# Designed miniproteins, single chains, part 38

Each design is a single chain, and the fold is of that chain. pLDDT is the mean over its residues in the fold that is shown.

## One batch from the design tools (miniprotein)

Design m1375
Fold by ESMFold2-Fast:
Structure m1375 (fold): chain A 55 residues (1-55)
Amino acid sequence: SKADKIAEVEQQKQDALAFVRKRAEEEGLSEEERQRWIGRVEESSQGLIKSIEQE
């Protein structure tokens, strides 16, 4: 179902955000770079959700 696909995208988004946080800490990324990666993850997830909603 669309709901199941959206739930999967939301789970992948949470996993990606956790990965970004961990890598930012380990690599010593600046807050600006960290926010850029977070923004990219959020934008990608929103695009996928919109695509699913159009089905």
Scores: mean pLDDT 83

Design m1376
Fold by ESMFold2-Fast:
Structure m1376 (fold): chain A 110 residues (1-110)
Amino acid sequence: HMDARAAEVEMESKEDFEQFLADLRAAYTVLEEKKEYNPEKKEYKYLFVGRAADGTYVAVGLLLKEENGKWKGYLLTVTSATPPKLKIEDLSKERFEAARAAQDAAMAAT
């Protein structure tokens, strides 16, 4: 079973972002971690794949745009019993919007 969650995020400072990354590394066994910055778009992409103590896999995708000293964008969290096949290149607004739509549909069905 796979559960995907998508949310908009805003981080006031670089320190807030570094704390978020530190919290992920403390909560999970790190399997994969990648960072990418596109200077033309002023966008940061972050991919984390970890494993929880119960054996559940977690993938976290973060797409942030630097705007007026703040980092704003999208957070995607995927939990799965099997390793998620998520690549940093797959992190796009369309991917986050699709995950949010699926989440909203699931919530409406309950």
Scores: mean pLDDT 75

Design m1377
Fold by ESMFold2-Fast:
Structure m1377 (fold): chain A 81 residues (1-81)
Amino acid sequence: DPEEELRELGRRLRELVENNAEPEEILRVIGEGMDILAKAGKEDLLRQVGRLAAELVRALEEGDWEKALEYARRIADLLLG
């Protein structure tokens, strides 16, 4: 069930954000979520997550960790439903 897998990844992403985990680990979970969304044909949600992921990467490149974590939280919320 793609929705159950997405909710599990959303919970895991929330936990990573709470524990201030490494950027690489946060991006890995987001990538897993995007793969599931693509395979499930959830095009609208995939576009929303992809846009937030792009902003997250930009924030990381700029050294704005607080802003990056906020985008990660928003992605987790989308995956959780």
Scores: mean pLDDT 87

Design m1378
Fold by ESMFold2-Fast:
Structure m1378 (fold): chain A 66 residues (1-66)
Amino acid sequence: SVAEEILKEFTEEQIKKIKELVEKTNGRPSEEEIKELAKELGLSEEAVREAIEAINVLEILKEAEE
């Protein structure tokens, strides 16, 4: 899937931190929170946004397929 291909570009640590932000914000991270996380992980804001979308898609997809 496109979501899985996107996540292949990230480390497990980066994915974990992005998931923590999604959980902390109940799925609604602000632009400011995205900017801060991007700084912490050494990623672009765009990369963090794409990873958030991919994570959300994969979690929904797992529930829908089961």
Scores: mean pLDDT 76

Design m1380
Fold by ESMFold2-Fast:
Structure m1380 (fold): chain A 61 residues (1-61)
Amino acid sequence: SREVKLQAGRFMQENVEELMKVLKEKGVEALREKIRELAREAGIPEEVIDFMLSQVDNFTD
């Protein structure tokens, strides 16, 4: 849990500019796809990706 949260936070911080641009220009569904794409390219575990997507759901509710 803590390690997942730290890894997710680091990934989001490193990619925040690109992810926010996608959200602003293309919306939340495009943001989810971009997170999956970039995270898989970076070798981020699926558990961490799932956690990040759950945070997006909470933010866009």
Scores: mean pLDDT 79

Design m1381
Fold by ESMFold2-Fast:
Structure m1381 (fold): chain A 113 residues (1-113)
Amino acid sequence: ELEKEIEELEKELEKNPNDAEALYRLGVLYAKLGKYEKAIEYYEKAVEIEPNSEIAVLSLLKIAEIYEKLGKLEEAIEYYEKAIELAKKINTKSGKLLAEIAEEKKKELEKKL
């Protein structure tokens, strides 16, 4: 179950606190539990550990999705913009696709404002 997987990842992070993938995965699991503040904390930590990575882009997109779910549309747009900028900076094929996804989401949210 989700709680046990979280405990295992937290123990792994005690041994290796700079594991961006484990931090991202904890964010995903906390978001599934509806613990959005904790999810955002772990996504932010993943960005801090690997700021110029696909994990960082994915983490910023997940933070934007959480703010959207919380009805904080301006914050959601801000994080989509951060994800777009980072994805373009990384300039990978995967990054380009993630930027397109983020740009589409940003446009949808801007119409709601």
Scores: mean pLDDT 87

Design m1382
Fold by ESMFold2-Fast:
Structure m1382 (fold): chain A 65 residues (1-65)
Amino acid sequence: KVEKEIEELLKELEKEHGAPPNETMVELIRRLVEEIGLEGLKKVQNSENEEYGKKAAEIIDELEK
């Protein structure tokens, strides 16, 4: 569910600004953390989508430091 939301946001940015940089993906995930919290990010990390899981893990690592 959260994975789909991230993918949709990525597609929106790609339509308006071209292919988004990695920083944009991290920024989108940070906004999701503010809405769903760290528990939500953990669920994204556990998703079958490796790309989203990796980005979620990066944000979790930064937030847990």
Scores: mean pLDDT 57

Design m1383
Fold by ESMFold2-Fast:
Structure m1383 (fold): chain A 70 residues (1-70)
Amino acid sequence: DAEIERLRAEAEEALAAGDVERALELGGRVLRLRLSTLPEERLRELLELAKTIEDEEERERMIAIIEEAL
């Protein structure tokens, strides 16, 4: 969707400017929008995959985002 692409471009621009906080907020918004369009069965599959992420911080972050979309 054009809206998601626009938000992604803004996130990349923020990263280029060194604004990591804004880039993370925009990136999270893009991810949440993409997840909100997925069927529940797909979200459950992604949740199980997220549980296999070895990095604890990234694992917890991904699980939280996916659970918010359910």
Scores: mean pLDDT 77

Design m1384
Fold by ESMFold2-Fast:
Structure m1384 (fold): chain A 88 residues (1-88)
Amino acid sequence: MVEEGKKLFDQYLSDMFMLDGKGGTGGPDLTHGGLLDDRWWDVDYVEDVLRNGIPGVIPSLKGKLSDEQIRALAQYIVDSMSPRDSPP
């Protein structure tokens, strides 16, 4: 659910990362040239990144969140892109 994903992003990632210029304090944008490259629309890819983490950048969330919560967070990240960046 988009609402759940937003809460999880605000709780675990918003102090470190931005989405489409929103949230965070000027940390790396997860989308526009950031950690998710041009695959930010691929929910399965985003979920995998959140589950496994990126060494030294983003910790694995598998031990902190359920699979359902990780999926909700991934969906929120995808849904946070501006309309001009919508998937084809």
Scores: mean pLDDT 62

Design m1385
Fold by ESMFold2-Fast:
Structure m1385 (fold): chain A 95 residues (1-95)
Amino acid sequence: SFEELLLREVRRIAELILEVTTDPEIREEARELLERVEELLERKPSAEEALELGERALELAERALEVITDPEARLELEIRMGMLLIMIGLLKKYG
C-alpha cells in the first residue's frame, strides 16, 4: 500500500540518522520512531497513522541536520526528506 511505502521511507530516514549521529536525544527519538514503524508495518496502517509518522520523521530529520557534519549523509537525508514530503502530499490527495 502507499501507507506502507511511506512508512518504509520513514524507516530509511530513522536508520540513516542512527548510522551517522552520536547525539543521544536524537538517537533515542530515531529508535522510538523505528519501533513504531515496525509495529505499524506488522499491521495494516491507516493513512492517518502513516501521515503522523511521516511528519515525526521530517521533524526529527530537521533536528538531525543541525548535528550531522558528514556532507554525504546530509545530502542523502535532505533527498529522503524531499521524497517523504512528496509522499505525504500524495497520500493526503489520493489516500
Scores: mean pLDDT 88

Design m1386
Fold by ESMFold2-Fast:
Structure m1386 (fold): chain A 97 residues (1-97)
Amino acid sequence: MLEEIKEAVEKLKSPDPKEQVEAARRIAEMGTEEARKLAVEPIKSLLKSDDPEVQYAAALAAGRLGVKELIPELKSLLETDKDPRVRAAAEGALLRV
């Protein structure tokens, strides 16, 4: 479990948007407190990505993991993001955190 979390966290830092999306989905599926704690900073970075698919995956992961520390970033996405799917994901995440 801890090795799987570390692998997912490493892939969240990948320069490949496809790997970032898959890693965000994977770490959210783990749903453990350890995964939540280690995901805070990497997911915070992905919420600021220029790729809407990455922002969308990061917002869903933040909601599923219950990352309350990211409430300000999720509110920013809801208010300012140009992609309606990203805004919807941020709203859904805010209802879960």
Scores: mean pLDDT 81

Design m1387
Fold by ESMFold2-Fast:
Order: structure tokens, then C-alpha cells, then sequence
Structure m1387 (fold): chain A 71 residues (1-71)
């Protein structure tokens, strides 16, 4: 169980790191959209924002699974 919990926590950490990268990209394209008014920049902002949410959800699922195994 302990080793399985460690693997799940590692996957959660990697997913959170990926989510932070997507958030960074979303912030960058949001700023570009505010300056340019470009639909392309808006689409990239929304896309990266959704990707960040997905990665955070994966991180939370892996953390929840690890917690269930600890209990």
C-alpha cells in the first residue's frame, strides 16, 4: 500500500506541475488578447484554461486515491 500511495502522490504532483504550466500559458494569452483583441489569442487562452482545469482534476483524483489507501 505505501508504495502505491507514493506512486499516486507522484502522479498528482506531476499533474499539478502540468496544470501550473497551462495556467502560465493561459495568463500569457489572456494578456495578449487584452492587448490585441485577437480571436486566435482568445481561443488559446480558453484552451489552456480548460487544459489547466483538467490537469488539476487529475491531480485531485490521484490525491484522493492516495488518501483512500492511507485510510
Amino acid sequence: KKKKIEELRKKAEEARKEAEEFKKLAEEYKKRFEETGSVEDLAKYVGYKIAAIGAEFQAELNEKKAKELEE
Scores: mean pLDDT 81

Design m1388
Fold by ESMFold2-Fast:
Structure m1388 (fold): chain A 80 residues (1-80)
Amino acid sequence: FKSKEELAEEAVRKAEAVVGPLSPATVEAIREAVLNADVPVEDVESIDVLPAVVGGRPALVVALHLKNGEVLPLLVPLAP
């Protein structure tokens, strides 16, 4: 990835592939989570998005797979 913005766009695309069309609030929450992640974009190898349930509410886990083999999970609540 060339920038955290490109990484955020990829996360949104993968989230839409998993759960269908996203509200603008959920798109913004995904973007904020990725942009605020404490990791350089050059250390990210790939990204996955997984459906989750937290406290009985739907959520997404945006998993940043790092080049060192670590995974940084970002939790994003699904907004109506």
Scores: mean pLDDT 79

Design m1389
Fold by ESMFold2-Fast:
Structure m1389 (fold): chain A 69 residues (1-69)
Amino acid sequence: MEELKERVRRRAEERGLTLSDEEVQVMAFAIQQGVSEDQVLEAAEEARAKYGHNPSALAARLHEVLSEQ
């Protein structure tokens, strides 16, 4: 789990996204539930653009992505 969180944070930083610990945890949890890393990063970019630093909005978006699988 911790290795996944560090990978998510690093990849997000490569895309210009600075994530809070809560955002990283939400994203890592979504990956554990079966969302791909690419889908999670895209969802995070969309959520950031629409809602800023909002872990709850990111969690809702990731839940929608997971439900579409």
Scores: mean pLDDT 77

Design m1390
Fold by ESMFold2-Fast:
Structure m1390 (fold): chain A 60 residues (1-60)
Amino acid sequence: MKDLDEAIEKALKAGASEEEAEIYAYVKVLGMSQKEVARALGISPKTVSRRLKIAEKKVE
């Protein structure tokens, strides 16, 4: 979706990694929970939480 791509690009421009940008967009644009993102990406919810906090700090 257009909004998802824009959120990813915004996070990348703010210095987030590709993984951090993707997690940021899924949570903020799609309204996915950290648990849902963890399942979708095959990583732990703890990793999602950590990467989301880093992305938020860089973007916000």
Scores: mean pLDDT 80

Design m1391
Fold by ESMFold2-Fast:
Structure m1391 (fold): chain A 97 residues (1-97)
Amino acid sequence: MSREELEREVVAALGLMVLATLRIAADHNPELAKVLEPVRPLIDRAADSLAQGNLEEAAKLFREAAEVLRKSGHPDAQAFADLLEKVAELLEEVAKR
């Protein structure tokens, strides 16, 4: 395995952990679940893309989810949007190599 392949696997794993954490948090917090409800299908598709090694598609889905959350107007939704955008930037950076 090359260093570049290892970096892609690490960033993909981090992306999956972020998505899993958001899903678990939503299951335990009904208010957070409402904030994340509009993006849940995008989160599920992003997780599938990461599992398949398609980092470019995953980054696109992270950005689409962030855009939807920003339109909600909730401060917590904006914080999640910022997090998803930063993960998308990391995915895009390792995908181009």
Scores: mean pLDDT 80

Design m1392
Fold by ESMFold2-Fast:
Structure m1392 (fold): chain A 78 residues (1-78)
Amino acid sequence: SMIEEAKELLEEAVRAAEQGNWEEASRLATEAARKAVESGALSPEEAAELALRMSTAAQQGDVEKLRKIAEEAKEKLE
């Protein structure tokens, strides 16, 4: 399902960040947000906020913050 795909992409974004691949982490986060909108789990506004928050954490090299945001997003996906 698209919800499961969004969760997988969030997990992949965290793994990319853990490996120091910040550009891939940001890309995967954006893809996850897109899938969440397509599934109806997030509004476009919520998805834009998620993508921005994760991309900002990635730009700052903050793995802990990015992981926290991803965990919060996964809890919201249903």
Scores: mean pLDDT 85

Design m1393
Fold by ESMFold2-Fast:
Structure m1393 (fold): chain A 84 residues (1-84)
Amino acid sequence: EPKELAEQLRQAAERLREQVEKAVEAIEDEEAKEKIRELGEEAVKKLEEAARAAEEGDLEKAKKLAEEADKLALEAAEIVHEAL
């Protein structure tokens, strides 16, 4: 289960990175693009850190990092929604 969780978190990070790049290409507002990239990159980093914590068996740390990543991803998604 911890190994499976780590794999799921890495896949989530990869998917989020792809979604951020797609959103940035679709948006015309340069300031919104920069904010989406910043929030998205931080969220991806948190998901990668969560995956490492899960691999090490630190499930509490993995959960906290994943929750932080989710919050950042939601902020980025709100900017995307407003910019489209």
Scores: mean pLDDT 84

Design m1394
Fold by ESMFold2-Fast:
Structure m1394 (fold): chain A 76 residues (1-76)
Amino acid sequence: ALEKAKEYEKLGEEYLKKGDIEKAVEYYALSGEYYFKAGDYKGMAEAARKAAELVKDNPELQQQLLGLAEEAEKLA
């Protein structure tokens, strides 16, 4: 799980550098899911915050992602 979380995080960073925001969000979300499965709540929170930064034009989704990050931070 932790290995997959790191792989998806790197993919998210690569797509962000290419300007593919939709793919970057998708891979950061997958990264957060695998960090959660690994019990790495700090990694989950960081992935959720990165995804939230990329969805500024969707305030409802941004607030949901920030809420997930805050919950993960409390478990870390």
Scores: mean pLDDT 80

Design m1395
Fold by ESMFold2-Fast:
Structure m1395 (fold): chain A 62 residues (1-62)
Amino acid sequence: SELEILKALIRKEAEEVAEEALKKGFDEKTVKERMEEVDRALEEGNVEKAAEIVREFAKEVE
């Protein structure tokens, strides 16, 4: 379904941001907590919220 595709794309983006955060020396715990927030939003079916969490995480990593 289109929703499943959107969830997969958001999860992939989140993984890329998480990988960059780890390379920049972010705490593994902090990265895990951000990823769990994304996964929770995706489980709720709230793709807009998941995308917003990824966007804010990406800003922290910049």
Scores: mean pLDDT 86

Design m1396
Fold by ESMFold2-Fast:
Structure m1396 (fold): chain A 64 residues (1-64)
Amino acid sequence: MSREEINEIADKIYNELKDKVENLKVNIRHINTIVVTGTPKPGVDIKAELNKIIPPGMRVIDAT
């Protein structure tokens, strides 16, 4: 994937989760991996939310 495509996916993750996760951080690592950290609000399923956003073959680490 291009860096631009990874940046767009990171932005989509941030915009979708910013109201659902407290202290949300979305970071792109040097190996083209997106890392998501923060504290999910009660009842939020982060894996389900990420599965709606992430295209097949993309590497994303849920560290919440």
Scores: mean pLDDT 75

Design m1397
Fold by ESMFold2-Fast:
Structure m1397 (fold): chain A 72 residues (1-72)
Amino acid sequence: MDEVERLLEEARRLEEEGRRMSKEAQEKYLKAANSKDEEERKKLLEEGDELIKRTGELSDRSRRLREEARRL
């Protein structure tokens, strides 16, 4: 199988995972905004922030894989 194709496919999977996590973070932020419990709000915001951080890590990894594919 083409090595370039494998790298691009892995990058695509990471991008798809990142999109799902970003959507989950948005849902957490929305729930936090609608919550009347301050403790629950804080927990939801922290969970959302963690998901956004992981999304960034996946984005960086995906970018590196695409750059590797360009060098081949």
Scores: mean pLDDT 85

Design m1398
Fold by ESMFold2-Fast:
Structure m1398 (fold): chain A 74 residues (1-74)
Amino acid sequence: MAEEYLKKGIEAMKKGDYQTAADYFVKAAELAPGTILSAIAYDNAAKAYEKLGDQETAKKYRSLALKDLFDYVS
């Protein structure tokens, strides 16, 4: 479920495995599109990509987080 992938992403972040964390966060977001969970997952994926030094991919996922948050609150 989306919540399990979010938890796995957080565990990967704690281990410093930012690529694995990003992969889990993206899966969590894809399983719960247009929800607050998806927005949180995309924001965390952006943070993981920032840790990897990939600013362009981080911007992409932050944009997706804002879109899903807007869809949720609108």
Scores: mean pLDDT 82

Design m1399
Fold by ESMFold2-Fast:
Structure m1399 (fold): chain A 69 residues (1-69)
Amino acid sequence: SMDRLDRELRRLEDWLRRNETPDQYQMGVSAARSARHTGLDRGLSTEEIIRLMRRAAEAGVASQRYLDE
C-alpha cells in the first residue's frame, strides 16, 4: 500500500540521517525517492518497490562516498 511505502521511506530516511554524512544522506534519500516514483510508475509490487528503494539508497550513498574521497 502507499501508506506502507511512505512508512518504509520515512524509516529509511531516519536511518540514513543517523548513520551517514549530510551529503551522503541527501544522495541516498534522493535515490530512494526516485526509485519509489519509478517503481510506482512501472506498476511494481510494494515489496519490489521497497527493495528497489533500499538498493537505490545504498548506491546513492556509495556514489557520494566516492566523491567525498
Scores: mean pLDDT 88

Design m1400
Fold by ESMFold2-Fast:
Structure m1400 (fold): chain A 76 residues (1-76)
Amino acid sequence: DPGIKEAEEKLKEALELAREGLKEEDLEKIEEGLKKAEEVLKLAELGKNPELIEKAKEAIKEIEKMKEELEAKLKE
């Protein structure tokens, strides 16, 4: 399904944005990545695709950890 591949590519872009934000110390970029991953989760839930839902949830969890890491670094 081309739509599933597009959603997986969007998750990859979300993770890449979050990683760039962590490297550049740009919290807004990490938040943008989080929003993209959340959009994929919403689409996966509407499409009732359990595998994509799981992948989106894992991506969100990873991005949230990156956000917490940068927030901790900025508070230090």
Scores: mean pLDDT 83

Design m1401
Fold by ESMFold2-Fast:
Structure m1401 (fold): chain A 60 residues (1-60)
Amino acid sequence: SEEEKLKKEIEKLLEEINNIKKESEAKINAGEDPKEVAEKYKKEMEELLKKIEELRKKLA
């Protein structure tokens, strides 16, 4: 169904958020500035959350 397809797309975006968290931790461990990594992580998270909200509006 269309609803199931949208839910699967949302699940993929949530998985990307988890991957970004893991990547940010790896970059900090590699010697990048924690504040710079956190700011980049925040921007990527905001973009993904916007996409999730758009998909959720289609489900409603």
Scores: mean pLDDT 81

Design m1403
Fold by ESMFold2-Fast:
Structure m1403 (fold): chain A 59 residues (1-59)
Amino acid sequence: SLEEEYRRAGREFAEALQKGDPQKAVEAATRMAEIARKLGRDEVADILREFAEYLKKKA
């Protein structure tokens, strides 16, 4: 389900942040944003998209 995919991406995102891996954090945040939008969580999707873009520019 989309919720299970979102939880999986969230775990990957948290791991990437803890390990200081910006590339994996961007990948996970991008997936979470796409899923959040499909789940109708537009504000969450926007925040994740902005964060992913920030990390991508910094790397």
Scores: mean pLDDT 83

Design m1404
Fold by ESMFold2-Fast:
Structure m1404 (fold): chain A 55 residues (1-55)
Amino acid sequence: STERVEALRRVIDDLERESAVEVRRLEAEDPERAREVGREYRRTLESLRRTAEAL
């Protein structure tokens, strides 16, 4: 269980970093799309964090 939780937390951390970079890149080109993508990433991360909490 602990190993799976640690693996999931690493995935969450990686996705958080990657999503921040992508949203920042999009902000310069398409601020509206950046907000949409940012909201989708936040929802995904929140769902993953809830899953980690339940393990």
Scores: mean pLDDT 84

Design m1405
Fold by ESMFold2-Fast:
Structure m1405 (fold): chain A 87 residues (1-87)
Amino acid sequence: STEAEIKRLLSEVALLVTREARRKQTPEMDEVAGRILGLLFEAQELIDAGDYEGALEVLEEALRLAREHGLEEVSRLLQKAIELLKS
């Protein structure tokens, strides 16, 4: 299902964000990772509640953060999740 694919993408984003934070070990990356992970958790709860519009807003904020901090692969996966959510 589309929802299962979105959930898979969000899980992969969480893994990549966690790996990036562990690799760089900077306060800035720890803060960014924590913010993105929080938004992913919020998006998952909103999707489970059927609030796809709310999920879209929090995923777009996560994408903005990923782009600002040069998280290229994270940005690509978030953009794909957003596109699927709009479908």
Scores: mean pLDDT 88

Design m1406
Fold by ESMFold2-Fast:
Parts: C-alpha cells; structure tokens; sequence
Structure m1406 (fold): chain A 100 residues (1-100)
C-alpha cells in the first residue's frame, strides 16, 4: 500500500543520509550533491505518499529527516549549491511539519 511504499522510500533515504555523511567527510562534494538530490527526491515522494495514506507520523518522520539532511549539508559543505539545497530542504521540511 501507500504507507509501505512511503516507508521503503524513507528507509532508502536514511541509507543515502549515511552515504552523504561519508562523502562529505571525504570531501567528495560532487558525490554528496548527487546523493543529496536522490535523498531529497525520495523524501518528498515519501511525504506525498504518507499524506495520501493519512499517516501523519510517517509525514513527520520524513519531514524531520529532510530537515536533518538540510542541516547536515549546511554544516558540513563548502559548496554554495549544496548549502542552498540544504536551506531549501530545511524550509520544505518545516513547511510539511506546520501542515500537520
């Protein structure tokens, strides 16, 4: 169902989050950017599916991870594009939490 698919996307995004941390630690900003783009896309899709399913807890979990990802990018990147993506992720995540 929608909830199961949203959970699968959220868990994939959690795995990408750990890979992003490693890429940033190694200074591989290109890889971090590619992984961050995928993680953000997965989280936005997870939020959409969770909302359609009426699963407010899953919307919250995905939105919170989106905020955590954004803060990770802001704090651990020297790349202006990656920092801007991080800011956008934080704002979008906060927006979804306020819609709950």
Amino acid sequence: GLTERARELLEEARELFEEIKEALREGDEERARELAERAIELLLRAIELAREAGDEELVREAAELLIELGLLLIRNSEDHELILRGIAAVLIGIGWLLDL
Scores: mean pLDDT 89

Design m1407
Fold by ESMFold2-Fast:
Structure m1407 (fold): chain A 79 residues (1-79)
Amino acid sequence: LLEEAIEHISRAIEAAKAGDLKTAIEHLERALELAKKAGAPESVLEQIERAIEALKAGDVKTAIEHAELAGKQLLAQQS
């Protein structure tokens, strides 16, 4: 679950950098679902939700920043 969530965040960041915002949003929505199932902290879930909202607004830079922060926090949880 956590590993899958991190993988989807990584794919979302790559899609966003490539200008494929639809694919980036789909990966972040899947990452959010997986992170919720894994019991990730609310702070992580909020960062993923902020990234999705930023992409919907076309703010790619802000979205990548939130997604990267969420990914780093999830990596820290994997021990």
Scores: mean pLDDT 84

Design m1408
Fold by ESMFold2-Fast:
Structure m1408 (fold): chain A 77 residues (1-77)
Amino acid sequence: MSEDELLRKASILLTAAGVAIAAAEFSTNPEDRKQAIDTAKALLDEAREIAKGLSPEKQAEVLKDVETLEKRIKEVE
């Protein structure tokens, strides 16, 4: 997989994680909220693994986005 393919995959995972976090933020059910947060965490973990295959510059960009979304998860928990 090329760096461009890895970066695209990471971007898709980060977008999906953001959607899952938004679903948790607007959930009226604690169980639905927990499932959405668990999904977001799994997507962010995969994005971190993909980031390991990127150049240091692109890895730093992806990890910064992961950290931003992890902060949002803590605000919803």
Scores: mean pLDDT 85

Design m1409
Fold by ESMFold2-Fast:
Formats: structure tokens, sequence, C-alpha cells
Structure m1409 (fold): chain A 64 residues (1-64)
């Protein structure tokens, strides 16, 4: 029963992606994209997190 910082950051990234998609569906597309871009910069050292964020950003861009 041990958790490392990478797993925490990936979990936070998944939560952030879900929140951003919901924000975009509520009409806050620009806020959602800005939120995810900040997360991408913060966790750019973690490829898993970057991929999750890029997928969410592309999904939100299709909602425009």
Amino acid sequence: MEIDEKEVKVALTRAAAAIAVQMAKQGKVEEALKFLEKYREKYKDIPEAVEILEEAIEEIKKLK
C-alpha cells in the first residue's frame, strides 16, 4: 500500500480532464482549454499525463 507522486499526478490529470470536459459542455470551452494547458505545462515531465491532457484538449476543441 504505497503511492508515488507520479500516480497522484496522473490521477489528478484524469480528474482535471473530466472536469474540463464538463466545463466545455456547459459552454466554458475557453476556460476548459486554458485549465488543461496549465496542467500540461505543470506535468510535462510525465508522458502519461501529457497524453491524457492532449486527448481531452482535442475532444474539447471538437466541441467548438
Scores: mean pLDDT 79

Design m1410
Fold by ESMFold2-Fast:
Structure m1410 (fold): chain A 60 residues (1-60)
Amino acid sequence: SAEEVRNRLLGEMQRRVQEVVEEGKRKNWSAQQLHKALKKVGDEMWRRLEEELERLEREE
């Protein structure tokens, strides 16, 4: 279902965001570097969500 896909991807995104923030703290990244890294995670997760939802729509 779309809700199962959403919940799975949101959980993965939350974990990836936490990992990126912790790495940024460890490496003393600037706000700009952290922003770019987080945007990349967001863009990748959003694309995966859209692809999975489009797959479900084709199965209807």
Scores: mean pLDDT 80

Design m1411
Fold by ESMFold2-Fast:
Structure m1411 (fold): chain A 58 residues (1-58)
Amino acid sequence: MSPVEADSEEEIEEAREALLELAREAGLSEEEIKELMEKAKDSVSAALMTMGVTVRIL
């Protein structure tokens, strides 16, 4: 789904940045997180994957 407002895409980008910082603190390497995000390459898939990864880290 194409973003009608820039805020939607910006929000996802911010979430990605926050996730990277949380993952680094959790002990995950940036390479692992980057590879997972690269495989998704979808705003929807990235968001769902981010949720799944975050839950596993917690």
Scores: mean pLDDT 60

